# Designs tried in a protein design run: designed miniproteins, single chains, continued (3). Part 17

Each design is a single chain, and the fold is of that chain. pLDDT is the mean over its residues in the fold that is shown.

## One batch from the design tools (miniprotein)

Design m8566
Fold by ESMFold2-Fast:
Structure m8566 (fold): chain A 110 residues (1-110)
Amino acid sequence: MKRELELEARIALLRMGISVLLLEAENLEKQGKTELAKKIRESAEQIQALVDQAEEALRRGDLDSAERLLAQAEALYHKTFKDSFSSLSKDKQEQAQTLMDTSRSYIESR
């Protein structure tokens, strides 16, 4: 029960993170940074696919597969920020990092 709630929270936070990535991709495209925007959208689609697979695994009671898929999604999310967001405002970079840190803190809190 408790482990399932922790995985559900991770899914919710990653879906929120995907929304942030897509918003930033749109803003970058408006600034003429079309190649960077495209790379961010492609990464967001990959993260979304992993999160969707994790949610399906969780619904089947396969908690180990769900956890593994979420870990992959989280790693890709962090890489996308490091590789693609060096030109973003500090506030938006910190907001995205806070979402991931909150996810980890929630899982680690007992």
Scores: mean pLDDT 77

Design m8567
Fold by ESMFold2-Fast:
Order: sequence, then structure tokens, then C-alpha cells
Structure m8567 (fold): chain A 57 residues (1-57)
Amino acid sequence: SPLRKLAVEYAAETVRISGEYVDMKLAGTPDSVVDEKTKEMIEELKKKVKEREKKIS
């Protein structure tokens, strides 16, 4: 199912964002920078989700 595949891709992207967050924290990146980068990654994920949903529709 295209929708099931999309859901799995969302989960995978969420795991990647979480990993990036942890990596930045371990590297001693300032919280303000971590928050900004994390927000940008979440917005990119939302954009990808919308584009993929339109393609399946």
C-alpha cells in the first residue's frame, strides 16, 4: 500500500531527526542552535510528507 509505505518513510525520517538531535547534543552544540536545526528538519519532513501525499492522491 502506498500509504503504508509513506507511513514507514515518516517513521524513518523521524528516527533520523532524533539521531541528528542526539548527535548535536553530544557534540556540545548550543541549545538555541539545536532547537533551530531541529525545527528546520521537522519543517522539511512536513514538506516531504505533503508532496508524497499529493503524488499518491
Scores: mean pLDDT 78

Design m8568
Fold by ESMFold2-Fast:
Structure m8568 (fold): chain A 95 residues (1-95)
Amino acid sequence: SVIEEARALVESALAAADLVAATETDPARLSQALLELFRGLADALLSLPLETEEEREAAIRLLRAFADHLLSLVTDPAVAAEIRRLLEETLARIR
């Protein structure tokens, strides 16, 4: 199902974010890597055939949860602001 595919994408992105957070020692590189992971997941979710309200709401919930996780790891306020901006932009495109 599209919802199962969205969940798998988010689970993979979460694992990648945690691996980067555990291995990247440069805070600026960590913040940029997390931003790129967010962009990648947002683009992947937008590429899914989200045809029903249930599918769109599932993608919205998953993307919000991922953003919240990344914002807990990001220390750069400019990157945090960009993640929040991209989140709202992506949510508007899914709706």
Scores: mean pLDDT 89

Design m8569
Fold by ESMFold2-Fast:
Structure m8569 (fold): chain A 77 residues (1-77)
Amino acid sequence: PKLEILKVEDKGGLADLKKLADQGLMSQADYDKVAAQVDALSAQADYALNVLSDIDLANKLIKEARDLLKKAIEEAK
């Protein structure tokens, strides 16, 4: 199974956050922090799927990454 959908959505969400940072609506440091957290959750989901064969855990981690991106975008206004 591929987590490519999450990575494509992650790129989209991170690009939206980068635009908000470029507009001065959020700091570059806050953007970098969110990007690092999304990368960590993506790596954990990949481990859960490919090493543990735990699809439920992988899906939970994917949801956490998406929720984090959505919250960051909403907080940046």
Scores: mean pLDDT 72

Design m8570
Fold by ESMFold2-Fast:
Structure m8570 (fold): chain A 98 residues (1-98)
Amino acid sequence: MVDEELAEKLIKIVEEDERTTEQTKEALIKAIKESIGKSVEELIKALAEVAAKYGISDELIEKIAEALGVDVEVLRKAIEEAFEKLIKETLERMKEVV
């Protein structure tokens, strides 16, 4: 489960990443804070949705995975699934305009 100590560690990792934009960092930090008391799986899903929408560096993905004690492939797969969902939702929205 995501406790306050894990959340603070993840927030520090996000803040220290120089390759990720401030907008993306703010979205990631919000997702981390909202995941306190939830499962690690729910946190991974929330982070993946932010990464799919805004993009994050490979280095940040690896550091987050290490801090969570999960294989980097787990986080990368979650990001890919979130990105595919975002594309599908965008295409469905376009069908009402075209």
Scores: mean pLDDT 80

Design m8571
Fold by ESMFold2-Fast:
Structure m8571 (fold): chain A 88 residues (1-88)
Amino acid sequence: MFELPEELAKELEKKILEELKKRGIDLEELFEKLRSSDPEKLREAVEELKEVKEIVKKVLEELKLPEELKKAILEHIERLIKALEERA
C-alpha cells in the first residue's frame, strides 16, 4: 500500500487544487454531486471525475513527480470512478 508523508501529501494536494482551479474545475461542486443520492448527478460526477483524472495526470507530469506516486494517485482515482459507475 502506498502512503505519502503528511508534508508531501499537503504540498501535492495544494498544487493539484491550484492547477484544477486554474483549469476551471470546481472540486466542491464535484464532491456535492458525489454525495448525492440522485443517479443522474452521480453519472455527471463520474464524467467530471474522468476529466479530473486527465487533468491530474497532466499536473503530475508538469510537477515531475516520481512514477510510483503518479501511478498510485491515478490508480486510486480510477478505482473511485469504477466504484461510482457501478453505483450509477
Scores: mean pLDDT 71

Design m8572
Fold by ESMFold2-Fast:
Structure m8572 (fold): chain A 70 residues (1-70)
Amino acid sequence: ILEALREAVEKRFGKEVADRVYATFQEALARGASLTTALIAAMQTLMDLGVSPEEVTKVFIEALKLEKEK
């Protein structure tokens, strides 16, 4: 799931953004944060980099749907 999210972000927002978001995501999880908290941290990072909240929300909903379907 973490690698899939990095790939999805890279395709939509670019490699530099994906690497930064992935680092933030991993750091949050390493601190014992829930998946939801880690996703919120990643969303904040994307918005700071100029990505719209609407597009960020769409990507994260798609990722959550993939996890739930399994």
Scores: mean pLDDT 72

Design m8573
Fold by ESMFold2-Fast:
Structure m8573 (fold): chain A 84 residues (1-84)
Amino acid sequence: RSQIEKDATSIINEQLGKIAELEEQVKEDKEEGLKKLQQAVEEFIETAKRLIEELPKEAERLIEQIEKLVEEVKQRFDSIKKSL
């Protein structure tokens, strides 16, 4: 299912882009930026979980990449939260 893998990759990249923009906003407005970043991170984790469940067995590498991205996003968010 090449289309499902492409759709999953597109969704993940769009959400990662939004998270990166919100990480920059936290530097300018710590309170509002952190609130928006937390919401985006939570949405990303839920979306990633859904995509992992929906992806075919042949997409094992993509599933592993999504799992690693979830871990990286969680670690970056925790670091940002602790720095504030």
Scores: mean pLDDT 81

Design m8574
Fold by ESMFold2-Fast:
Order: structure tokens, then sequence, then C-alpha cells
Structure m8574 (fold): chain A 84 residues (1-84)
């Protein structure tokens, strides 16, 4: 829901503000057009994973991508939107 998206956005903002080295980048990468998030500090990575309740940064990046664009993009949907 839009409320869930807002919660994810607020959660990330809170984590990002409190990170010791806040290098979080969300971008499309590789053959899947999947958003990627990179956290160089292992303790910050664990903190982000725990806060999102997920097992991988790839899933966090997907949640962020959804938050920024208001929806989850599949390859089909992404290809359509890129042609806008």
Amino acid sequence: TKEEIEKLKQTLLSIHTNLKNPKVEVKDIGKFDKPTIRIENESDKERVLKAFGVESLEQVAYNLYRTEKGEVFTYKEYAFLVKE
C-alpha cells in the first residue's frame, strides 16, 4: 500500500541519517534491470536488513525503488515506463 511505501521511506531516512558511513546508492544494474543498493560497512548492512525485515540488500533496493517510483517494477513494466 501507499502507507507501506511511506513507512519504508521513513525507515530508510532514519537509518541513513544514523549510518556511520551513509553510502547508499540505488541504481539499475545487470541483465535484470534490478535496483542495487551498496553498503560498504557490514554493521550498517546488518542494521538496514534488520530494519527492513529482509535477508538481502537486493530486496531493500527493490523496496526503495518502489518507494521512489510509487510501485514495484517488473521487467515488463520497467521496459514500458523507460519508453515514456
Scores: mean pLDDT 49

Design m8575
Fold by ESMFold2-Fast:
Structure m8575 (fold): chain A 61 residues (1-61)
Amino acid sequence: MGQQGDIRAVEQHIEDSEKEGASLKSLVYQYEQLARIAEGAGDDDTAQRFRQRAQQLQSQI
C-alpha cells in the first residue's frame, strides 16, 4: 500500500537500525526497496530521496 505514513514508519525503523549498527548492505537494500515502493505509488520525490540515501550508504561499503 502506497501510503506516506507506512513509508515513513519503515524509514524510521531503518534509521534506528543504522544507529544500532545494522550492516550497510542491509540498509542499502532496504532503501532501494523503499524507493521502488514510492516510485510504484507515484511519489517520485520520495523515491529519489531513498535512492540518494542508498547511494550514499553504498559509497561506504
Scores: mean pLDDT 74

Design m8576
Fold by ESMFold2-Fast:
Structure m8576 (fold): chain A 55 residues (1-55)
Amino acid sequence: SPELEAQIHIEFAKEVRAAVAEGRAQGLSPEELQARLDEIKKRYDARWEAAQAAA
């Protein structure tokens, strides 16, 4: 549904923003931060694919 797709995009953007802020606060290297962002993307790609399959 368009509402579910919009919600996934909003949650992804918020989680990426939070991860960047947290990584900056923790003094993570760019490499460590990228690894965290890659895991977030992998999780949201799976949610997106599930939402598309349910349509």
Scores: mean pLDDT 82

Design m8577
Fold by ESMFold2-Fast:
Structure m8577 (fold): chain A 85 residues (1-85)
Amino acid sequence: PEMLLLATVRVEKPPEVGTPVEITATTADGRVLRLAGRVVGVNRELKLAAVAAPAPELAAGEVVDLEVTLPDGEVVRTTGLAVAA
């Protein structure tokens, strides 16, 4: 099964579904991963975007600290979860 990293970011103007994002993930043991992700869901009322990225180097259930870079250069910090897809 493919491993996916999932996260939710709060932003004033959520980008459209399919928008590419750059993700820097830091594991609990200090490893840093650079991932290419996409917006997979949006809730404009709550000002939330869901993002996903392939993350084959993560284990299912692993929680990581994220910096998500949007196309406009905004950087949002959040937490992500690795899930088997």
Scores: mean pLDDT 85

Design m8578
Fold by ESMFold2-Fast:
Structure m8578 (fold): chain A 93 residues (1-93)
Amino acid sequence: SMDQNRQQIRQQVNDMLRDSIRVMDDVLRQNGDDLDSIDQAYRQSMDLFDRQSVILRDRGRQLNLVDYTDSQIDTSRRIIDTIVSMRKQRYLD
């Protein structure tokens, strides 16, 4: 059903967000928590996010849920951007 398709898209977007945050956390654990490491962590997390977003947007087209899929992806991107901004602010004393 369309409701099941929406739930699948939402689950996959949530998984993508979680995995992107995990990549960021892994980079920061390995490289330390400084501004250069935060920028590197963001680039690596967004590389994964953007690659998975292409796949999810294609799925959204196949399921006729383009607007819903795009809005879920955009919301998740804003969450990552907020996390990165808040982390950087700790170094602006």
Scores: mean pLDDT 88

Design m8579
Fold by ESMFold2-Fast:
Structure m8579 (fold): chain A 83 residues (1-83)
Amino acid sequence: SLDELKERLLAQLDRNRAKFLEQMREINAPESVIEELNRLYDEGKARILASESERELIHVFVVTNLRMVGLLTQALLEVRRRQ
């Protein structure tokens, strides 16, 4: 069902966020970057909950994860630039 898929994707999104937070802490990312990750997570969670179809739900989940990966990538590049 759509509700079961929402629960599974929300649980996966939470696990992914936890891993990204751990990596950000390891590289001593600024608090502003950590706050932005949490904002992307909260926005993605709200959009998943509001999704009315499996297609929309999967699209929102993928886009949210790509945005979080992009933020981590930018943080990693910025750390390397400062070294």
Scores: mean pLDDT 88

Design m8580
Fold by ESMFold2-Fast:
Structure m8580 (fold): chain A 100 residues (1-100)
Amino acid sequence: SLEDQFEHEKILAGIALKDAAELFEELGDYETAKKLREMLREVMDSTDIEEVIKIVEEAIELLKKYLEEKNLSEQQRKDLETIIKGLEDVKERLKEIKEK
């Protein structure tokens, strides 16, 4: 069902946001980690696909800005790029669900 697809995408977004928060905690950026965990809660609590899309878009922009501005190890950069790609894929699938 569309509802099952939406719930599945929320879980995938939640996993990506959790992975991002853990990466920022490892970097000692507890403020950004806290914001990502807050976004995770907002995604999981939402029943509005438009709201979830907006949160995912805001997370993507936040993470892309960090990727450009911070001195990351090669592995941390690859991990963050993987997380961003996962969120972009979730965003595209959420937009497809919305149009059905």
Scores: mean pLDDT 88

Design m8581
Fold by ESMFold2-Fast:
Structure m8581 (fold): chain A 74 residues (1-74)
Amino acid sequence: SRDELLRAGAELAREVKKITGNEEHLLKVVRMLNAVLDGKFDEADKIAEELKKTLSPEQKKRFDELYKRVKEVA
């Protein structure tokens, strides 16, 4: 449901905030979630890959787990 997607997206945004503390990264999360809501999964995946370039290997694994959850409830 859209409500479950918003909750999963909020969890992902909170995790990115903890990892980076960077407002630009949070804006990218918002754009990524909007792309998912619009069914533009290719666009969302490109934004996700751009975000992952700034993360450590452990942080990338955590991000991938949360992003997978967002896509599963979309």
Scores: mean pLDDT 80

Design m8582
Fold by ESMFold2-Fast:
Structure m8582 (fold): chain A 109 residues (1-109)
Amino acid sequence: SMEALRKRLIELAKTDPDAFREELLKLVDEVVKDEEVKKRAYEAIELLQEVIKEGLVSDKSVEELVDTLMEGLEYAKQKKYKEAGILFSIAESLAQMFLSIKKLEEKRK
């Protein structure tokens, strides 16, 4: 079931970033009961959607970011909220890096 979910999320990231966001937010609502960790997951998902919509990431980078978010969700299922929060923070930081690169490139035009 986790492999099927992974494939579905990767397909949605490529074809419908809005549906990708909605499906991930629903998973977070079902799995993450800690309010601070939930907020961190939401922030990571919102930034990842933005990065995907802007075309700033390769297919391989999308897969790696999806894998990072899914690992965070697995820790959250186990009530390991410290580990889940770290993984969501890593995903958020990577998405922020891609957006920062775009802003730098726009200033060079």
Scores: mean pLDDT 83

Design m8583
Fold by ESMFold2-Fast:
Structure m8583 (fold): chain A 94 residues (1-94)
Amino acid sequence: KITLEEFLARLRAIAASLAGTPFGELLAWRVAEIERAAKSLEEAAKLARAMLEELRGFIAWMRTHRPDATAEIAAAEAALAELEALLREVEESL
């Protein structure tokens, strides 16, 4: 069973994978918010799901307005997949 501390560490790692990009800025800010606000794994998972939907929307926006940012979008899509898998793992353990 994944702990809150393990979940937060994995969220930080996902955010760090996009460091130096606008996606990384969004994730770093949201992860810091989750770390401050969440008192349980369930609360952290709910906040992380909102972050997931924000990342999904930002990727869609970038594909439309910045299609030239191919490498950045690809990295964000990989991070999105990791976050989706992590959330599935956590939610299955609740």
Scores: mean pLDDT 87

Design m8584
Fold by ESMFold2-Fast:
Structure m8584 (fold): chain A 64 residues (1-64)
Amino acid sequence: SEEEIKKQTKEELLRRNKESSKLMLDAAQKHNIEETKKIAAERGKENLKQNGEISEEAKKKLEE
């Protein structure tokens, strides 16, 4: 019957929507982790660079 076909179609659509939602949530979580790691790495490099520059500038000023 048409009603049975409609019910089956609705169940399939709900299943697909649930799968799509899970994929979107997983992608969002992965994006957050990757971004956080990149930011942490960049901050670490910049901190090491700044410490080097500050140390050199401080030495020059103290020797004046």
Scores: mean pLDDT 67

Design m8585
Fold by ESMFold2-Fast:
Structure m8585 (fold): chain A 80 residues (1-80)
Amino acid sequence: SMLERVRELEARALELVRRLGAARSLEEARALAAEAEPLLRELQRIAETSEDPEARAAARAGLERVRAALAAAAPAVEAL
């Protein structure tokens, strides 16, 4: 279902952000960010265009959680 797709995208994005916060180099951080970007774009697309209101709400909430995790990881990445 679209809702299961949203949950999968959120889980994958959060795992990449967790790895980003533990990155040891700018090269590793850039690679992880590049891998996360299409997942975030798909969540945004679902949030804006899905005909399933539950999927739209889940995608919006998921984006908020992923963005909060990215903000929390930012100081570690900036220190690289």
Scores: mean pLDDT 88

Design m8586
Fold by ESMFold2-Fast:
Structure m8586 (fold): chain A 115 residues (1-115)
Amino acid sequence: DEEFRELLVKGLTDLLVNVFGIPKEEAEAFAKAFVDYLLETLPWLKDIPKENFVKFIEKLAELGNILPFITEEQAKELSEKTGLPVGLVLTFARAIGYAAVLLKAGKSVEEVMAF
């Protein structure tokens, strides 16, 4: 619930700041909007162990700037290492990576979320 939301927001914010160089305020605003959208549209995400999401975010940090271009094969490898479904890994990794590119290009959080 709230603790799970806070974990995802913090993890995603830290990823965007430390790996992609997004300013903290902007990274946090995007992370909150993105996580809230995901939890509303995919409520079953709360049933996945928190540890799996921590591992996922750590692996996203290792991939860095290639996230928007992650292949299905790379997503399968991350799925095996994190325990998250392949489709979730592929979709979220690409979405987060592409959002980082747009934010770095000066797009607003609102514009990125509408894309």
Scores: mean pLDDT 79

Design m8587
Fold by ESMFold2-Fast:
Structure m8587 (fold): chain A 80 residues (1-80)
Amino acid sequence: MPSLEQLIAQYDALITTIGTQSAAGTLTPQQAQDAIAQLQQLKAQFEQLKAQHPEQRDFLDTHIGTIDAVIGLLQQQLAA
């Protein structure tokens, strides 16, 4: 497993990239599908970290909540 610090860095980079591409109108259906897959992987890794580090639960739950929201938005874009 990557470290918590590495996973947070990956999360920040991915969320920033998705936000930038979406705002620019350059997000393709393939990029949205790839982003959903990467976000689902990060979510699973954060959920595993919650089980290992219960003291980080609130912090990780916040990140998981943001991931779920972004996945929902990307799924809506793919359905349109």
Scores: mean pLDDT 82

Design m8588
Fold by ESMFold2-Fast:
Structure m8588 (fold): chain A 79 residues (1-79)
Amino acid sequence: MLSVLMEAKEGVPAQEVADLVERALAPFPATFRAIFVFGNLVTAIYEFPTEEQARAAAEAVKAAADKSPLVKSYRIELH
């Protein structure tokens, strides 16, 4: 399982950050996905068929967040 918590910068709609997470994870074959928006926070929970796919997905989200001017902070966890 992959858990993502991502915070939008001040003045940035959290939906744009949610869209960033969805785009970063779109190439990966998720068996389950859920994305929630609360204020400026985006929480995403994804399940993948293998741990290797979950790790690759985590790196993709991290790379997207690190390159984005929209993201203030993030926490990515693998279970």
Scores: mean pLDDT 86

Design m8589
Fold by ESMFold2-Fast:
Structure m8589 (fold): chain A 86 residues (1-86)
Amino acid sequence: MQARVDAIAAEAARGARLVEAGDLAALAELDGLPPLAPLPPAELEAVRARFREAVLAGARQAVARGDEAQITVARAVLDALGLPFP
């Protein structure tokens, strides 16, 4: 159990780093959203908060660049997470 939870958290953190780097296309390559359900409630909330911040930052970067394709991807990811588009 713990090894899988650690792997999921590591994957979410990697996704967050890619979004922070402005790499929304790479985030889309992660086969959708990271699997958050197996995480303990406290870790699940922390991972969701981190991922949310990264996606929102990436969305703002895409808007600043005028990259409509990346804006579309960010919107879809935010909608799937139940988060508002910035």
Scores: mean pLDDT 58

Design m8590
Fold by ESMFold2-Fast:
Structure m8590 (fold): chain A 74 residues (1-74)
Amino acid sequence: MTAEELIRKGREAFEKGDLEAAAKYFEQALDMDPTNLEAIKLLTRVAAALLDAGRVEEAQRLFDKSIEAIKKRL
């Protein structure tokens, strides 16, 4: 499975409101390609959606992962 295929599956999960599945797919895409800016951006979007849903601890975990990925990209 490619990073692009994982991003596609993550987007499908996000559109269905499955934030946990979306986060998992985008995390897997980022693990395959740690510099993938699209995966980082999408992971941040999932984190924002989790925060809006009151799932603060899960949102914080994804924000932290996105920040670490950005630091490694620099």
Scores: mean pLDDT 82

Design m8591
Fold by ESMFold2-Fast:
Structure m8591 (fold): chain A 80 residues (1-80)
Amino acid sequence: MSPEERLEKALKLFDELVEAVKNKAPESVIKGIIAELARVLGYSDAEIEELLSKPLEEQIQELLRALQKFVKEYVESLES
């Protein structure tokens, strides 16, 4: 997967996460989207299991920080 394709997939999964939370989807659905987004952002299976063991609010906050870092690193790579 190219860096551009990975960014596009991450942004799509983030949009799906926002819609799932807004629509009060079941916790299992929200956690499924969180796990897939974390995987796209480079989390290992062990790191995903640790993330999913946390309260949902903390999971979302950690993913937002990871996504922000990923986007920043992607943009910085375009100047190199």
Scores: mean pLDDT 82

Design m8592
Fold by ESMFold2-Fast:
Structure m8592 (fold): chain A 61 residues (1-61)
Amino acid sequence: RQATLDRYWDTLAVLDPEAALELAEMRRAGAPQSELFAAIDAVAAKMGLSRAQLRALAAAL
């Protein structure tokens, strides 16, 4: 789970550096993994990306 979270995080840092910084602050504040995954899904949805599309982008980077 941590490896998957880190991969999605790196992908978001390329696509939306500002959102990636907000997620980094959530992690630093001790947010649970479930909240971090929910926040990642929300950012991806805001960009018009499904989870499958986000996974494909993470594999391409």
Scores: mean pLDDT 71

Design m8593
Fold by ESMFold2-Fast:
Structure m8593 (fold): chain A 101 residues (1-101)
Amino acid sequence: SLLPPEELERIKARLEAELPEAERELERLLRERGFSEEERRVALELWRRIVELELRYVEALREGRLDEAERLRAEGARLLALFDALLAGELSAAEARAALA
């Protein structure tokens, strides 16, 4: 079952409101964990793309564009896997950047 449109709008508004603080907190955590400036830059780029896809996904669901929503979900899962691998040290910043091209 899909959530009602009003609930999807509430979720989108909450995400948009919390995003700047979440990004600042992520950068702080990456710095505290000793990530290099290049690694932090690539991680923040991945984070921004994941967030953008999530906002587009919620909008696609709200408008009933289910095929687009599934494509956005798949791409989001791919980027999240790259993000997790980068943070785990299983992927270099250069390899993660190449995968974004």
Scores: mean pLDDT 80

Design m8594
Fold by ESMFold2-Fast:
Structure m8594 (fold): chain A 75 residues (1-75)
Amino acid sequence: AAAEATAGARSDAAMKRLKEIVELVEQGRLDELSEQEKIAAAGYLASKGAPQELIDRVAEFAKGAGKSVVDTVKK
Protein backbone atom coordinates (compact mmCIF):
# COMPACT_ATOMS: atom_id res chain seq x y z
CA ALA A 1 0.00 0.00 0.00
CA ALA A 2 1.50 3.29 -1.12
CA ALA A 3 1.87 6.03 1.52
CA GLU A 4 0.50 3.74 4.26
CA ALA A 5 3.91 3.36 5.90
CA THR A 6 3.39 6.04 8.56
CA ALA A 7 0.57 6.09 11.09
CA GLY A 8 0.84 7.48 14.59
CA ALA A 9 -1.11 7.78 17.80
CA ARG A 10 -1.98 11.30 16.64
CA SER A 11 -3.74 9.89 13.56
CA ASP A 12 -5.73 7.44 15.70
CA ALA A 13 -6.73 10.21 18.12
CA ALA A 14 -7.72 12.48 15.21
CA MET A 15 -9.89 9.72 13.71
CA LYS A 16 -11.69 9.13 17.02
CA ARG A 17 -12.25 12.88 17.37
CA LEU A 18 -13.66 13.13 13.83
CA LYS A 19 -16.11 10.31 14.58
CA GLU A 20 -17.26 12.13 17.74
CA ILE A 21 -17.64 15.40 15.81
CA VAL A 22 -19.68 13.66 13.09
CA GLU A 23 -22.03 12.21 15.74
CA LEU A 24 -22.51 15.69 17.23
CA VAL A 25 -23.27 17.08 13.75
CA GLU A 26 -25.84 14.34 13.10
CA GLN A 27 -27.49 15.20 16.45
CA GLY A 28 -27.63 18.90 15.45
CA ARG A 29 -25.26 19.94 18.25
CA LEU A 30 -23.24 22.33 16.10
CA ASP A 31 -22.87 25.00 18.81
CA GLU A 32 -20.57 22.62 20.74
CA LEU A 33 -18.06 22.59 17.87
CA SER A 34 -15.36 25.12 16.98
CA GLU A 35 -15.14 26.54 13.43
CA GLN A 36 -12.16 24.27 12.71
CA GLU A 37 -14.07 21.20 13.92
CA LYS A 38 -17.10 22.08 11.76
CA ILE A 39 -14.87 22.41 8.69
CA ALA A 40 -13.20 19.08 9.49
CA ALA A 41 -16.61 17.42 9.93
CA ALA A 42 -17.85 18.77 6.59
CA GLY A 43 -14.76 17.44 4.82
CA TYR A 44 -15.03 14.05 6.50
CA LEU A 45 -18.74 13.75 5.65
CA ALA A 46 -18.05 14.66 2.02
CA SER A 47 -15.32 11.97 1.79
CA LYS A 48 -17.76 9.39 3.23
CA GLY A 49 -20.54 10.25 0.77
CA ALA A 50 -22.88 11.73 3.37
CA PRO A 51 -26.05 13.50 2.13
CA GLN A 52 -25.24 16.81 0.46
CA GLU A 53 -27.89 18.55 2.60
CA LEU A 54 -26.03 17.63 5.80
CA ILE A 55 -22.65 18.66 4.36
CA ASP A 56 -24.06 22.01 3.18
CA ARG A 57 -25.60 22.72 6.57
CA VAL A 58 -22.34 22.09 8.44
CA ALA A 59 -20.30 24.11 5.90
CA GLU A 60 -22.76 27.04 6.01
CA PHE A 61 -22.64 27.10 9.81
CA ALA A 62 -18.82 27.09 9.76
CA LYS A 63 -18.67 29.90 7.17
CA GLY A 64 -21.36 31.92 8.97
CA ALA A 65 -18.89 32.72 11.74
CA GLY A 66 -16.09 33.69 9.31
CA LYS A 67 -15.85 35.19 5.83
CA SER A 68 -19.46 34.68 4.67
CA VAL A 69 -19.98 38.44 5.20
CA VAL A 70 -17.34 39.15 2.52
CA ASP A 71 -19.31 37.15 -0.07
CA THR A 72 -22.52 39.01 0.84
CA VAL A 73 -20.85 42.44 0.38
CA LYS A 74 -19.64 41.35 -3.10
CA LYS A 75 -23.03 42.17 -4.66
Scores: mean pLDDT 61

Design m8595
Fold by ESMFold2-Fast:
Structure m8595 (fold): chain A 74 residues (1-74)
Amino acid sequence: SPADEALSILRAMRAEIEALVAAGAPVEEIEAVYRRGLARLQELLAANEFSEADLREAQAIVDEVGALLRAAAE
């Protein structure tokens, strides 16, 4: 389903960002991964309806990634 695709993209983005942060990658590389993932998520959300549960899971992953980015910037 489109929701399964969106959650798969978000989980892959989170894993890639976690690995980049752990490796001390440049902020520009981390931001590029984040922007790419969000752009694809936005396309899926614009074209498809998602359940409240799927939106909640997506928001949780986005919040986790945001926390990782903030911690890496400190």
Scores: mean pLDDT 81

Design m8596
Fold by ESMFold2-Fast:
Structure m8596 (fold): chain A 86 residues (1-86)
Amino acid sequence: SMKELQRRETILGFRLIALAAEVYLNEKRKLPTVSSTISYLNDLLKQANELRDEALRLGDTETAKRLDKYIKKNNEIIERAKKLES
């Protein structure tokens, strides 16, 4: 349902915020990103892609658009995290 999709989208958003904060703090402290953090970001990316495809199947184009923005932001954080992996 659309309500379930929106709930899942919200949860993905909060999880990304937490991981983004970790990457930001590591950048500030000049510390490498832990490999598990990149793994978690990739897991969230997979979930977001699956949820976007489900939203499109249900005709929920607005949730799909928000998930596309999430996917873009998640990828940007992954690239920043990888730069710190050394």
Scores: mean pLDDT 83

Design m8597
Fold by ESMFold2-Fast:
Structure m8597 (fold): chain A 81 residues (1-81)
Amino acid sequence: METPEEFLKLEEKFKELYAKVKSLAEVQMVEYLRAAEAALLNGDLEAARRFLAKAEELLPQVTNPELHELYEEVRRRLEEA
């Protein structure tokens, strides 16, 4: 099982991505991925799935490879939860 410390590391990654995002779609995706991570940390799998689905809707508008990589990491953690 994932530890709270691992989710806190993802939170720090979100802060770095905010500084690098170039578009409104990328900002929105960071917000949804951060919300999904927070829901996972709190054990709210239903909320995590909803936020991850919203981030998925933004994938075609996002060209930043770090955001695609972070989406896959959050999705994997949700599948393992």
Scores: mean pLDDT 77

Design m8598
Fold by ESMFold2-Fast:
Structure m8598 (fold): chain A 60 residues (1-60)
Amino acid sequence: MLSEEELKKKIEETAEEFYKKLLSSFTSPLSDDQKEIIRKYSEKEAKKKVEEELKGIVFK
């Protein structure tokens, strides 16, 4: 359905949105280690969301 380039771009854009949402939920300063964990989590969740969206299209 999506090209590899389009898929990668969509995952990166979704990950950035998740990262910003998670950061906005914190009221205390975050360490670099915590920011890295949040970024990794955002990338994982973005990939999962995009994959679930693609599977929904295929199985519909």
Scores: mean pLDDT 74

Design m8599
Fold by ESMFold2-Fast:
Structure m8599 (fold): chain A 65 residues (1-65)
Amino acid sequence: VDIRELVGKEVTVDDGVNTYKGTVIKAEELFGYPVALVKTEDGKILRVRVERVEGNVLYGGATEV
C-alpha cells in the first residue's frame, strides 16, 4: 500500500506494545523504508517505520519526535 495515500487520514498505530490513534500528517521514504508521521489525539508526533498496513492500522516501530 502506498503510504502517501494515507496522508490526512485517521489511523491506528500498533507498535507491538502500545496502540495510538491519530492522523497521518506526512509520509516519506527513509533509506528505502516507508515512514509515516502521525499526530496523535493527545498531541504527540510519532515517527512510524511502517512494516504492514491493514485497513486503517499501521503496524511498525513508533518513536516520539
Scores: mean pLDDT 82

Design m8600
Fold by ESMFold2-Fast:
Structure m8600 (fold): chain A 80 residues (1-80)
Amino acid sequence: MQVVIRVQTIDGSTEDIVVAANRAAATAAMLAFVQKKLGVAPADAEVVGLPNTLQVGDIGLVKRKADGTVLAVGEVKELL
């Protein structure tokens, strides 16, 4: 089952819609969004809050590892 995730910077300045087949793909997509939009490498960021089985309304946060700053939020909007 695929999920539709809205990923948005914490200031709301930019967003993207991504489709992911599982938690690992969702994590990779959120890290790629932060790298593309904010210049933070995937190795320097982490995704927290996503369960192993994604459901509508689940929220993941992208945090900078060095200081714990929240960079972006992803929300599961629908299941495909």
Scores: mean pLDDT 84

